# Ledger of designs, part 44: designed miniproteins, single chains

Each design is a single chain, and the fold is of that chain. pLDDT is the mean over its residues in the fold that is shown.

## One batch from the design tools (miniprotein)

Design m1511
Fold by ESMFold2-Fast:
Structure m1511 (fold): chain A 61 residues (1-61)
Amino acid sequence: SEVLESLVENVLKWGKKNKWSDEQILTFTEMVLESRKALNPSITDEDVEYALKLAKEKLEE
């Protein structure tokens, strides 16, 4: 949870700094979260869904 939340925050900061669109940031965030899930069996589908929801909420601010 905390690791995925930090990952989301870092991706959003990186994307915004590089002037990516919200769509590009969300797509990249989803790819990164799915990659982390593939490498770490402790990460659940629910963890990925929560982290993606968090990313969407932060971009809507």
Scores: mean pLDDT 81

Design m1512
Fold by ESMFold2-Fast:
Structure m1512 (fold): chain A 77 residues (1-77)
Amino acid sequence: TAARTELARRMAADVEARREEIVAYLEEHPELKEAALAGYEALRAQLRALAAAGELDPEAAARLVAALEALAEEIEA
């Protein structure tokens, strides 16, 4: 699934590059925090499932999961 792997790599790069912007935005819009955190948790679970099924490159999945975990930790701090 080259398309899923490419999308995961782009998403990881975007989250890594924009983490400070995303955190600042959610600090200004606290009503969005709960939905954002729930969405990030669901996406991490889906990425792990796709990697386990061989539908997504494990390295690409792990990178995006790590980026989303770091983002969630900063939002919850």
Scores: mean pLDDT 84

Design m1513
Fold by ESMFold2-Fast:
Structure m1513 (fold): chain A 95 residues (1-95)
Amino acid sequence: MEKKKEEERKELQEKVKNKELTPYEVIAEILRLKGYSEEEIKEILKKIEELAKDESNIRLNELLSMLTMAIYVGADISVLEKIVDKILEEVEKIE
């Protein structure tokens, strides 16, 4: 059963509580838990960074701010995963 994924989630939760990770590093770790390759993660993070520089992408910037606050308060990994999913959905809408 999913023992390896549960252990990886616990390690990520501890890193978040210890404030060891930036928002982009948290996105990368969550994408790894979802089974994305290192190359896919790099491409996704680059897209997020480039799109976030455009102030007209209000929803994306709101979601990134929400992720930053969730990390700051040491939110559960399940909450961080939901925010990252919404960020990915918003990136796909911005063609």
Scores: mean pLDDT 81

Design m1514
Fold by ESMFold2-Fast:
Structure m1514 (fold): chain A 81 residues (1-81)
Amino acid sequence: SRDEQLLANTRALADRYIAEGERAAAEGDLETAQEHYQKAITLTLATHGHVSPELQAEALALLEEVRARQAADVARARALA
């Protein structure tokens, strides 16, 4: 159905945002990584539970990892100042 195609397209877009966020995080661009993970979470929430809850949990875990890395980078910068 058209609704099934819409959900499939939304899942594919969320998967792309997670992949783009992982690339940004690997390059040290934690700000861009955070933005992409937030976009993935927003897309999963917009489907009212019809797109995978597991994907939402993955994006949330990756977002928390990025935030922890940002906090560690700030702490390291302060220690070196």
Scores: mean pLDDT 81

Design m1515
Fold by ESMFold2-Fast:
Structure m1515 (fold): chain A 74 residues (1-74)
Amino acid sequence: IEDADPEDDPEKVRETYELALRAAEQAIKNGASREEIDAIILIVTGVAVANGDISRKTAGLIAERVREEVEKRL
């Protein structure tokens, strides 16, 4: 992911991105609002930060990238 924190594990960064993207895709399929989709992205990335898997900086970048992908699919 672009400009991710170099101290973060690249595998954890990828896993978190994939999880957030899949969760957002499923929310879209279920007819969730944009606000609900944004909340799901923030929950997934926030849990990864709480678990020590990624930094808050990387979480913000993942959320931004997933939001961009969601906008292409709406």
Scores: mean pLDDT 80

Design m1516
Fold by ESMFold2-Fast:
Structure m1516 (fold): chain A 67 residues (1-67)
Amino acid sequence: SEVDALLKEMEELIKKLEEETDIKKRSEIMVEMGRIAVRALELAKGDPDTVARIRQLVTDGMFSYSS
């Protein structure tokens, strides 16, 4: 599904964020994460389990970014 593809893209962005040392590029990854998360949340309306998964991935990404 489109949602599953977006979830996979979010996971790959978190992995990129963990490997990236450039502050500007890290910020760009987080902006992209936000765009994908918004789209994924719109598609996941009425599916609380998928919404929870999207929120968890955003939280994981923010944790990686601030670490």
Scores: mean pLDDT 85

Design m1517
Fold by ESMFold2-Fast:
Structure m1517 (fold): chain A 85 residues (1-85)
Amino acid sequence: IDKPYHGKTLEDLTEEEKKELEETIKEMARLAKEIREEVAKDPEATEKRLQELEDALSVDGEKQTIEPTGETVDKIIENIVKAAK
């Protein structure tokens, strides 16, 4: 949770890193919109994805509400950073 960039803060990020982060967030927001439209085309694939999401959110006995902003984007970014490790 703390120091996902190994001690870097938003201010410590270079201008290029800030631009990349902003661009990634922008693209993710657009992809979310595109996914919604794709969902209308393939409802069967959507059901599988929803089931996977429900399973991922169902940890032990604690369920968390999926927030369309902030947390969802942050989680995706965290996964990308984790893959870079």
Scores: mean pLDDT 54

Design m1518
Fold by ESMFold2-Fast:
Parts: structure tokens; C-alpha cells; sequence
Structure m1518 (fold): chain A 70 residues (1-70)
């Protein structure tokens, strides 16, 4: 069964670190690396105090992760 998990994250230092850890635990290594890079790019684009949307797709371990600034 394929699951799509959508999470809105407020970009505080604590939430950024928690999101990186969540990606490492719940996504494939390649998807986690991509998602973390996109998360860091979102922080640079909208700054701390902004929001991002985290999307993970897969069955068990996420095969893809995407982070978009909101």
C-alpha cells in the first residue's frame, strides 16, 4: 500500500532539526538526502519563522521526499 504523508512545518531551528531526523529515519538514504537539501533551501528562501510543506511517498520507507516553501 502506497502512502503519501504531508506535513506542514514551521521553520524554527528545533523543527528543522526534527524534520531532518524524521527524513533520515522514514525515507530511503537518497530521498532523505534530497529532502534535507530541499529543507535547507526552503530555510534560505523564506527564512526562519516561515513555513514549508514536507511530502513523503512510499510503502514503509519513503521512496521520495520533497520540501517546498509555503
Amino acid sequence: MKLTVLTEVELTPENVEATKEGLRKRASPEAAEKGIAELEAAVKEVGLGGKALVTMVGDGIAESARVEPL
Scores: mean pLDDT 82

Design m1519
Fold by ESMFold2-Fast:
Structure m1519 (fold): chain A 84 residues (1-84)
Amino acid sequence: AAEEARRLREEGEAKIALSERALALALQENAPVLTGEELAVGQAALDRAKALAGSLSSRDALLAAITGPGVEGERLLKKAEEIE
């Protein structure tokens, strides 16, 4: 039970971090302060989000696709708190 809640929290935090790095890269305001590894992770997430957004070149559509993992991460954190 406690171990399950901890695993869900760790997974949720990882998904939120991934979404945040992708957002920083997409907005380009904070991209220069990301590490090379964080930039690579953010770029991979951006490329996936662009593929999911299809031919929609809307910035808003891209941001929605990028924030999806963060929303899922928040859901996992809430579930972990409800369990333990």
Scores: mean pLDDT 68

Design m1520
Fold by ESMFold2-Fast:
Structure m1520 (fold): chain A 84 residues (1-84)
Amino acid sequence: MQEEIVKKAKELIEKAIKYIEEAIANLDDPEKAQAYIEKADEYVRQASDLLRQLDEDYRKELEPAINRVLELIQQFHEKLQAKA
């Protein structure tokens, strides 16, 4: 059960990273870039919700990855708004 939740959370984090990459690739199109980053943020929130269902040891494993993705999304939003 816990291992399945960890696997799903990791998959959501991987999807979030992929959408951040797409957003960065489309910085010249602010509307498209924003749509990709919104999708990434959605996946990160879903992963965070799953993390709260895990035992402490599993949560500690995933927290750094989730926090890192959130920081990347925030940095991208700052760059997107500066360009718009």
Scores: mean pLDDT 78

Design m1521
Fold by ESMFold2-Fast:
Structure m1521 (fold): chain A 81 residues (1-81)
Amino acid sequence: MLAEAQRILSEHATPEDLRKLQLAASAAAKGDNKKGLELAKELAESMKSPETAKAALYVLSVVAKSLGQDELAKELEKLAE
């Protein structure tokens, strides 16, 4: 759930992780779904904790859905699995 993912990020994500998350979200907001997905993959690969990586990808998928980027949201959900 979104609230649980946000709690995991607030407890375990570094400031650098949150900055990278913001860059991926910004790319999605601009409609650059390819760049958004690329940045999301780089973020997940840089995170040491699989649980924190899944939380970040889940938050990005919710952001993508809220922006009407359903295909990007679907790809992000697959990466979180």
Scores: mean pLDDT 80

Design m1522
Fold by ESMFold2-Fast:
Structure m1522 (fold): chain A 85 residues (1-85)
Amino acid sequence: DKAKELLRRGVERVEELLKRKDVTEDELAKAFEEALRELGKELNVPEEYVEILIKRVKDALKSIPRENWPELLRAALEELIKRAK
């Protein structure tokens, strides 16, 4: 399933970035947006919905520790898969 593979790769990318001491929040936020947009495109989710989800995720990122960002990304990507049904 390509959608589940994209979810796995997106989460793993954020986890790998978090292992770097020099990672910036901008790099992490960009990886988050890229994962959501790539999966949304694969699932043919309307761009409008993907943008709403990205906004919600960015708002949530302001209130959670960086170590929990991979789980937030996983939840957002799973929401895209659920909406594609």
Scores: mean pLDDT 79

Design m1523
Fold by ESMFold2-Fast:
Structure m1523 (fold): chain A 90 residues (1-90)
Amino acid sequence: MEKAVEELEKAARILESDGTEAAKELAEKVRKLARLVKEKRLTPEEAIERIDALIEEIRRLEEEGKISKDVAEKAIAELEKAKKLLESEL
């Protein structure tokens, strides 16, 4: 659990580094998810569903040119790590 929260927090920092409004809004969504996971307000299954939705949103925004490809790829990699850690709790 703690390691999954750390990877979510890393993803949020990567998104914030892009400097775009879209990436800043995504970073806030990721930080909110990390908080809910840390507080045990979401099941691992619910957290995984939200990570999948965030990955799809990041990919869409990258395709629209609203987030840089480098930042999108790095953020998705950290979200995928968080997802794998949460899957190990199932």
Scores: mean pLDDT 85

Design m1524
Fold by ESMFold2-Fast:
Structure m1524 (fold): chain A 96 residues (1-96)
Amino acid sequence: MEFERDVLIALVEIYRAITKIAAKNGKIPKDYAEEIVAHLDRAVQALEDGNFEEAAEHLYRAADIAEKVAKETNDPSTAGLAKALRRLAEEVRRLA
């Protein structure tokens, strides 16, 4: 369980980095990227605290924002990010 939690934290940190790169490249508007990053930071804190339910909720919120951006920008990489975050939220919820 601790190893799985550490892997989940690493994945959230990877998606955080991807979101920041996408914002820098203009693929995600800065305001939306800031909201996604805030939810990912909250998900990491919840995972560190062992609160998988709270972590999953923040990952779902991040996925919803990324999906909205993907629809507005018609960007397939942002759509891929949204799907990846939603899948990660589902895996985290299974550990709750």
Scores: mean pLDDT 88

Design m1525
Fold by ESMFold2-Fast:
Structure m1525 (fold): chain A 78 residues (1-78)
Amino acid sequence: MSEEEKKAALKVTVQMFSALMEELGKERFSVQEFADFLDISQEVASKILSYWESLGLLERDEDGYYSLSEEGRKALES
């Protein structure tokens, strides 16, 4: 994947998470909230969130909630 494609994918992904968090009224979301938002199973949601976490876009806290990483937040502000 090119650098330009990675940057575009990053922006789209962080904008989607920003929109989800704004709709939920909070800075973090659970696997269930993400699954409900996209009308998918928690199993599929977990795989998607794990993939984006592996890319450094999301962080998982001790309660199992996901939030934008520092890199994800910087991409959103760009």
Scores: mean pLDDT 73

Design m1526
Fold by ESMFold2-Fast:
Structure m1526 (fold): chain A 85 residues (1-85)
Amino acid sequence: MGIEAVEEFKEKLLEKAKKTGKVSVKEVEEIAEELKAKSPAEYHPYIDLAKALLLEFADENGEISVEAIEAAYDTLLEYLRAQEA
């Protein structure tokens, strides 16, 4: 399921954020493209959805905090669970 790719995306973002407490929009885009390059085409829409949602949580400096990543993923996982109902 595409949810595994979404979870791997979160893990990579949190790994980047652990040094500074945040990631840049550029880092989010780079990680998303890296995951899409190694993932089956059927997972690409889930990665793109996660990327789009994360970018909505970016601050005015183009940075996303660990707290914003967690909030974005809470929203994303609830949305994905609703799609399975």
Scores: mean pLDDT 79

Design m1527
Fold by ESMFold2-Fast:
Structure m1527 (fold): chain A 57 residues (1-57)
Amino acid sequence: GPGARAAGEALGVSAEAAASAARAGGMTFDDLYKTAKALDEEQRKAAGEAARGLEAP
C-alpha cells in the first residue's frame, strides 16, 4: 500500500523490501518511514541493504 511505498522510497528500496523490513522489525510503515527519515546517510545505507536482504528473490 501507500505506506510501504513511502517507506521504501525513504530507504531507497522497493515497497516489497520495505514491507519485509517492517514485518521483520515489528514496525508499522509509518514508524519505518519516520525511522528512515531520522537516519543519517550511513545508517540509511545499512538499513536499505538490510531491507533488500529480506526481499525474496
Scores: mean pLDDT 70

Design m1528
Fold by ESMFold2-Fast:
Structure m1528 (fold): chain A 98 residues (1-98)
Amino acid sequence: GKEVLKRVADWEIERQKKRIDELTKQADEAYKNGDYKTAIELYQQAIEEVKELIKTVKAARDAGALSQEEADRLISEYNKRLTELQKKLDEAQKKYEA
Protein backbone atom coordinates (compact mmCIF):
# COMPACT_ATOMS: atom_id res chain seq x y z
CA GLY A 1 0.00 0.00 0.00
CA LYS A 2 0.94 3.66 0.47
CA GLU A 3 3.49 2.89 3.24
CA VAL A 4 5.54 0.70 0.86
CA LEU A 5 5.37 3.37 -1.89
CA LYS A 6 6.46 6.03 0.65
CA ARG A 7 9.47 3.94 1.81
CA VAL A 8 10.55 3.22 -1.80
CA ALA A 9 10.16 6.91 -2.77
CA ASP A 10 12.05 8.13 0.35
CA TRP A 11 14.90 5.65 -0.35
CA GLU A 12 15.21 6.65 -4.05
CA ILE A 13 15.08 10.40 -3.24
CA GLU A 14 17.75 9.97 -0.50
CA ARG A 15 19.96 7.97 -2.91
CA GLN A 16 19.61 10.69 -5.60
CA LYS A 17 20.32 13.49 -3.03
CA LYS A 18 23.56 11.77 -1.95
CA ARG A 19 24.64 11.30 -5.58
CA ILE A 20 23.98 15.01 -6.35
CA ASP A 21 26.03 16.04 -3.27
CA GLU A 22 28.93 13.69 -4.20
CA LEU A 23 29.01 14.88 -7.84
CA THR A 24 28.82 18.55 -6.80
CA LYS A 25 31.66 18.11 -4.25
CA GLN A 26 33.86 16.36 -6.85
CA ALA A 27 33.05 19.06 -9.46
CA ASP A 28 33.85 21.90 -6.98
CA GLU A 29 37.19 20.23 -6.13
CA ALA A 30 38.06 19.75 -9.83
CA TYR A 31 37.20 23.43 -10.50
CA LYS A 32 39.33 24.57 -7.52
CA ASN A 33 42.28 22.53 -8.86
CA GLY A 34 41.96 24.07 -12.37
CA ASP A 35 40.63 20.81 -13.91
CA TYR A 36 37.80 22.57 -15.75
CA LYS A 37 37.15 19.67 -18.15
CA THR A 38 36.42 17.27 -15.25
CA ALA A 39 34.42 20.01 -13.45
CA ILE A 40 32.22 20.48 -16.58
CA GLU A 41 31.57 16.71 -16.87
CA LEU A 42 30.72 16.38 -13.14
CA TYR A 43 28.47 19.50 -13.06
CA GLN A 44 26.61 18.14 -16.14
CA GLN A 45 26.11 14.80 -14.30
CA ALA A 46 24.92 16.64 -11.15
CA ILE A 47 22.42 18.65 -13.25
CA GLU A 48 21.06 15.41 -14.81
CA GLU A 49 20.71 13.85 -11.32
CA VAL A 50 18.79 16.95 -10.08
CA LYS A 51 16.40 16.65 -13.07
CA GLU A 52 15.89 12.94 -12.29
CA LEU A 53 15.26 13.72 -8.59
CA ILE A 54 12.57 16.28 -9.58
CA LYS A 55 10.95 13.62 -11.84
CA THR A 56 11.10 11.07 -8.96
CA VAL A 57 9.46 13.57 -6.58
CA LYS A 58 6.67 14.37 -9.10
CA ALA A 59 6.05 10.65 -9.74
CA ALA A 60 5.97 9.95 -5.97
CA ARG A 61 3.49 12.83 -5.45
CA ASP A 62 1.24 11.55 -8.30
CA ALA A 63 1.35 8.01 -6.77
CA GLY A 64 0.31 9.40 -3.34
CA ALA A 65 3.68 8.49 -1.75
CA LEU A 66 4.47 12.19 -1.02
CA SER A 67 2.10 14.96 0.06
CA GLN A 68 1.70 17.98 -2.24
CA GLU A 69 3.49 20.13 0.38
CA GLU A 70 6.48 17.74 0.68
CA ALA A 71 6.77 17.47 -3.13
CA ASP A 72 6.50 21.27 -3.69
CA ARG A 73 9.18 21.92 -1.03
CA LEU A 74 11.60 19.41 -2.62
CA ILE A 75 10.90 20.67 -6.18
CA SER A 76 11.50 24.28 -5.06
CA GLU A 77 14.74 23.32 -3.24
CA TYR A 78 16.14 21.35 -6.18
CA ASN A 79 15.11 23.94 -8.81
CA LYS A 80 17.26 26.42 -6.81
CA ARG A 81 20.10 23.84 -6.75
CA LEU A 82 19.67 23.37 -10.54
CA THR A 83 20.06 27.16 -11.10
CA GLU A 84 23.23 27.24 -8.93
CA LEU A 85 24.73 24.19 -10.71
CA GLN A 86 23.99 25.77 -14.12
CA LYS A 87 25.89 28.94 -13.06
CA LYS A 88 28.85 26.81 -11.88
CA LEU A 89 28.78 24.88 -15.18
CA ASP A 90 28.76 28.16 -17.16
CA GLU A 91 31.75 29.46 -15.12
CA ALA A 92 33.69 26.20 -15.66
CA GLN A 93 32.95 26.31 -19.43
CA LYS A 94 34.20 29.93 -19.67
CA LYS A 95 37.43 28.97 -17.85
CA TYR A 96 37.96 25.92 -20.10
CA GLU A 97 37.37 27.95 -23.32
CA ALA A 98 39.65 30.84 -22.22
Scores: mean pLDDT 90

Design m1529
Fold by ESMFold2-Fast:
Structure m1529 (fold): chain A 101 residues (1-101)
Amino acid sequence: EEVKKRIEDLKTEAENLRSEVQKKIDELNAKSKPIADKLAEVEKRMAEASGDPEKLAETQAELDKVRAESKAFRDQIRQEAKEVEKLIDKANELESEIKKL
């Protein structure tokens, strides 16, 4: 009885950690899409601005800004990826502990 309850508790904790990992991945994907969409839009405007030096200069400045935002987001992703790895390791450790019971 006690061992069965402990196994169920550990399974629930592992499932909650797996759900938290998936939520973090979904949130990161949701944040990356607007940056990718902005980059594509600015690149299209650069192509359309061909032959207009003023428009090319404005579009280049906007492209540089979007690239800076992309770099800042990559640095944020590195930190979040480390936290996701820790949660995955903890879930694997709990699953290993269940097997020992």
Scores: mean pLDDT 81

Design m1530
Fold by ESMFold2-Fast:
Structure m1530 (fold): chain A 74 residues (1-74)
Amino acid sequence: RVEENLRVVAERVRLLAEKGYDPERISAFVERALAPFVGADEARRIATEVRKLLQEGKVDEAVRLVYERGLAAA
């Protein structure tokens, strides 16, 4: 189910951030993981916002953004 898949992607963003992966690498993961659900263009837009939030240390906001915008666009 799309909702379950998006929850898994969102939680993986948290896990990667906790492991010290850089925002650019996490953003690339988000773009690739979301493309099948929201399309390439929207996945890129979401990934760009996730990168900015992670650069600002806003991990919880980035995780929420992936789930909420992913669901809205799917």
Scores: mean pLDDT 84

Design m1531
Fold by ESMFold2-Fast:
Structure m1531 (fold): chain A 59 residues (1-59)
Amino acid sequence: GTVRVRAVKTANGRVAYYVAPEGDPTWTHVATIPAQSVWAGLGPGTEFTTVGPDAAPAP
């Protein structure tokens, strides 16, 4: 199926990832990993949301 994916940069230079099924308002935290270089220069709390296949691995 498809899921919404939300990524939030944290104050510790990490990114928290959340997933939700399409049409479901409830976000489930699945991973927090070190921020890649593309996040450098973005402030804590910066968020991105996209839709894709449910393939995010639990770390």
Scores: mean pLDDT 69

Design m1532
Fold by ESMFold2-Fast:
Structure m1532 (fold): chain A 78 residues (1-78)
Amino acid sequence: SEKKEKILKAIANEAALTYLDLRETRGLSDEEAEQVANEKIRELAKKYGLSDEDIEKVRQLAKENIEYLEKLRKQAEA
């Protein structure tokens, strides 16, 4: 449903921003930032009653969002 798709995208965006803030602003390792982002996904998934399949979709969307935002920042720094 459209409502479900919007929820998945919102969670993915929140996780991606959390990962990037922790890594770029707070200097955490990729592994540490991924652990926190994944915990955020689990917490929100529980709140919205998401399935394991939906959680995997959120993780994939979050990875794509991270790659896109990192690309934009590299272009700005060039």
Scores: mean pLDDT 84

Design m1533
Fold by ESMFold2-Fast:
Structure m1533 (fold): chain A 60 residues (1-60)
Amino acid sequence: SAAQTQQLAQETIQLANQLPDQLTRDSLIDRAQKALAANDVAGAQRLVDQAQAAVDDFKA
């Protein structure tokens, strides 16, 4: 659903903002906005997973 895609895209952006590398942050944010525009729920879920993995790696 559009609401689900919006929540996942926002979660991706929030996770990306925790990362120190600007290029990685910008890439994740751009992809999240693209997924939201396309209503791509599966793509948005993959972005949350990728952003979470990046945050976990950074905080390790």
Scores: mean pLDDT 86

Design m1534
Fold by ESMFold2-Fast:
Structure m1534 (fold): chain A 66 residues (1-66)
Amino acid sequence: MGLTPEERAVLRLVARGFSLETIADALKVSRDRVEEILQRAMEKLGLKSREELRAYAKKHGLLDEP
């Protein structure tokens, strides 16, 4: 996968239902930065919606990763 560890972490947390604000607090970055990372990750994977993102995360075990 062409994802950085940071992009993968953001994708996983979003797929688990966390808000961008909660993820920003957890990663000690701005909400705008989390949104940028998420958009970049989704673009790299060709994902067009939150529904496709959740399906991708489930298929690739991102919901079960630490």
Scores: mean pLDDT 78

Design m1535
Fold by ESMFold2-Fast:
Structure m1535 (fold): chain A 72 residues (1-72)
Amino acid sequence: SAETEAFVKGLLKALEEALKKAKEAVEQGDFETFQALLESAKRIVEYLKADPEVPEEVKKEAEKILKEIEEI
């Protein structure tokens, strides 16, 4: 449904924002905020991967963003 598509798109945007905020947190030496953002990103990715209705391309994009956060 359009509501489900909007929700999934919202989660991907949340991951992109988490990546941006994680980079800012590390640059500022705020490792507590970084750790919280990393844990939040992991939960979003696990949620998307657990839903069989989410396209595989979306799951791969989510995993790629998580990897980028982990590599900061």
Scores: mean pLDDT 86

Design m1536
Fold by ESMFold2-Fast:
Structure m1536 (fold): chain A 121 residues (1-121)
Amino acid sequence: LKEQAERLEEEAKEALRKGYEELERLLEEIRERAKKTPEAEEVSKLLDEALEQARKAVESSIEDALGYLNKAIDLLERARELLKEDPEGAKLADEAIKYASDTLGQVARLLSQAEQLRKQL
């Protein structure tokens, strides 16, 4: 049961690593699309900050990871607002936000299950 909690925590950490790799790829697509907009420089800076927060989520304690991933999502939502007049750019930003949010939900669920096992047993 303690070993099961540790396994869930490792699964959460692996989800963060895979999430970071996919997010990096999605953010590169957004950046390339944004080059065609007047907001290209500001969007690029927000994407760099979002990726840095996602990297910190992978490198930090698993408990702190949720906070960093939430910050990454907030930065992506700001980038999407700048791209709202570019339908394709906005769509790519929505896909990145959805992916980051799904990863956050998965990690939070795994951590909640691990904590429950540690407290109950």
Scores: mean pLDDT 84

Design m1537
Fold by ESMFold2-Fast:
Structure m1537 (fold): chain A 84 residues (1-84)
Amino acid sequence: MEEEKKHLIEAGRKALEDLDRFAESNELSEEERERIEEAKEKLKAAIEKVAAAKSREEFEAAAKELGEAVGEAQKVLAEILEKQ
């Protein structure tokens, strides 16, 4: 479980870095910046839940939530890129 936690947390942190890099490198509207910030907050919360998981059941629930948060972040970036 600890190795699995480490890999998921690293994946979540990379998604956060990708969002930050995108926001710094692109001219975004205020609404687009707010969408990125919301995605970052969801990712941060999901990473914390994975880190805090004390049982396999808690880990599996947190891992699913983190996967959904990563997917949402990717969707936000794709939708912004599609408009450009």
Scores: mean pLDDT 82

Design m1538
Fold by ESMFold2-Fast:
Structure m1538 (fold): chain A 74 residues (1-74)
Amino acid sequence: MDPEELQREVNEALAEIAMAVALVDAKNRHPEKYEEVRKKIEEVRPKVFELARQGKLTEAVRLIDKAVEEALKE
């Protein structure tokens, strides 16, 4: 396996884990906002994976954080 390809797969897995953790945290701490957080994360999911594939994990996590923040505001 190409190290670059393996790194992209790892980055995608990390992005998926980050989104899953955000959803679990929302369900536990803000159960009334869980559906809103889930919807916002699903909206940004394609862009999160795009950033992760490019190695921009900090930007990917920031996008997840913004999606959660936006959902909790409403």
Scores: mean pLDDT 84

Design m1539
Fold by ESMFold2-Fast:
Structure m1539 (fold): chain A 95 residues (1-95)
Amino acid sequence: LEEEAKKAIKEGIAKLREVGERFPEVRETAERAIEITERAVKTESSPANQALAGAGANLGVRMALRDAGAEYLPAARELGEIAQRNLDLATKLRK
């Protein structure tokens, strides 16, 4: 479970990096989201809180993509799926 959460967080960071490289409109937002997630992984002692930080970062960039235009909706959907996996893992880790 904890290893699954670590993988999901890494997947989220990798996807944020890819999205920032592909879409200049959200690049700064994605870079900031990555910084926040990496900081949370280093400073948060709770694996559940680390997973929640990852979920929040992916949801934030998803919103920026949706606001940018319909052409970005497929990428926004992928970020939403990654965020949901992180949320599910955070819930399981808390129990």
Scores: mean pLDDT 80

Design m1540
Fold by ESMFold2-Fast:
Structure m1540 (fold): chain A 72 residues (1-72)
Amino acid sequence: SAVDKILEALDRLIEALENKDYEAMEKAIEEIIKAAEELPEDLKKSILQSLYDFAKSLGLEKAAEKAKEALE
């Protein structure tokens, strides 16, 4: 399911944060964005907005841009 994919990608994001692996953080966020496309629109927008704000706070420009594009 989309939820299972998001949870698995969140586990990878947490591991990347612990290791300060910025490339792995970007990849995990991109996986969550892709999985969120299968969710109801309101939930999708909420998740994408949270990911955009989070990626911006960490300076993850590529992940932030992808989240913004998915919101538009």
Scores: mean pLDDT 85

Design m1541
Fold by ESMFold2-Fast:
Structure m1541 (fold): chain A 75 residues (1-75)
Amino acid sequence: SAEDDELLREAGRLLREGYEGLKTGSMSPERATGLVLRGIGLAEDAALRLGGGEEAARRARELGEELLAKALTKK
């Protein structure tokens, strides 16, 4: 559906923007972290709603959490 398509597009956009912000330092860590966390939440919701299953949602969450942890420990 259009709503589900929008969720997937928004999740991808937020994850990419947040990830790049964390990697390049182009935005505050707080803002970048917020974008990644929101993107993970939307991806998890979309995976569950569209029948991608718990496994797909878990993988998305794990990857996002790993990226976040690495960015937050950067000196």
Scores: mean pLDDT 71

Design m1542
Fold by ESMFold2-Fast:
Structure m1542 (fold): chain A 105 residues (1-105)
Amino acid sequence: MKEYSEEVKELAKKIQEFAKAVYDIDVPEEVALEAAEIIENYQKNSTNDVSGGFLIPAAIIRAASKVYGVEIDEEELEELLNNESEENQDKLVELAKKAVEEAKK
C-alpha cells in the first residue's frame, strides 16, 4: 500500500468533486489519489502552464493506467496536450471517461 500525503488526499477529493460536477465522471478513490500525486509532481517540476481543464483529465487517464493497467495511447495523449483547443479538451475528457470505465472491470 502506497502512503499519500495529506495534501495529495485533499487534492484527490477535489478531483473527485470536480470530475463529477464538471465531467460527470465518478473517479474511484485510488485513481483520484494517483491523479492528485501526478498533478502535484507536474506543478513542482514543470515550467509549462497547462490549464486545469487539460491537466485534470490527463492525470485521471495516467492514474487509471497506473492503478488498473488500462492501456493508453501515449502518442494521442501527447498530441492532445501539445495542442490546447476545445476539441482536444473534449477528447481528453472522453478518454478519461473511458479509462475510468475500463478501471471498473
Scores: mean pLDDT 74

Design m1543
Fold by ESMFold2-Fast:
Structure m1543 (fold): chain A 60 residues (1-60)
Amino acid sequence: MKEELENKIKELEERVQRLRDALAAFESKGAHPLDLETLRRHIAQVEEEINKLKEELKKL
């Protein structure tokens, strides 16, 4: 039924986890502030997509 949406949500959640791990690693190594901001914005965009898909899943 909603299996395709559930699979996409799982893939995006794994992507967010990888991005968060990368952000933590970059922060610990003293990465450039602009790179950290870019990564944080990318995380926020993916999290927003996850939320939209979860809302669609609940409306079914």
Scores: mean pLDDT 81

Design m1544
Fold by ESMFold2-Fast:
Structure m1544 (fold): chain A 94 residues (1-94)
Amino acid sequence: ERARREEELRRLLRDAAIVHLAVMEQAYGSDALSRADIDAKAQAIVDELIAALARKYGVPESTVRRLYERELAEAARLPFEELRARYRALVAAG
């Protein structure tokens, strides 16, 4: 039960990290918004996600943020083609 919930939280954070990096790559390439505006919007979305997951799983926001930062670092090491493929799979799944 507890291990299953921890795996579920980590999977959600990993999926969110993939989406974050793929969306940021697209946004930086679009010239539609300044980098500062893109960064501010991304931070607001991440903060809302962390608060929601902390509440859902009954863990401190600092714990969720630390786990998310680890998943972001791991996702950032993926080849670009793999990152895009995982993002497309997540979008297709709904």
Scores: mean pLDDT 80

Design m1545
Fold by ESMFold2-Fast:
Structure m1545 (fold): chain A 96 residues (1-96)
Amino acid sequence: KEEQREKGEELLALGAVYYREGKLEEALEYVEEAEKLLGKDNPAALFVRGKILFEQGKLEEARELLEKALEIAKKENSSLLPDIEKLLKEVEEKLK
């Protein structure tokens, strides 16, 4: 359980690095691998995937993932809550 979490967190961190470099497809692959280890309801993984989809212009998919991440972050009182709310607002503004 701990080994899976550590590896999932490392893969998620790699996904975030590739996202910052603009390598969106590679970033998404790392995040998807991280989700297999961390679970589909991990708010950090959902948030990073939402960021990648937003940059790809997949606004509806990004909105759906960020809404899910927001619900989970609220239940868990996650430190990511303000960042998720900010990105979701940006996605909603772009969908106009």
Scores: mean pLDDT 84

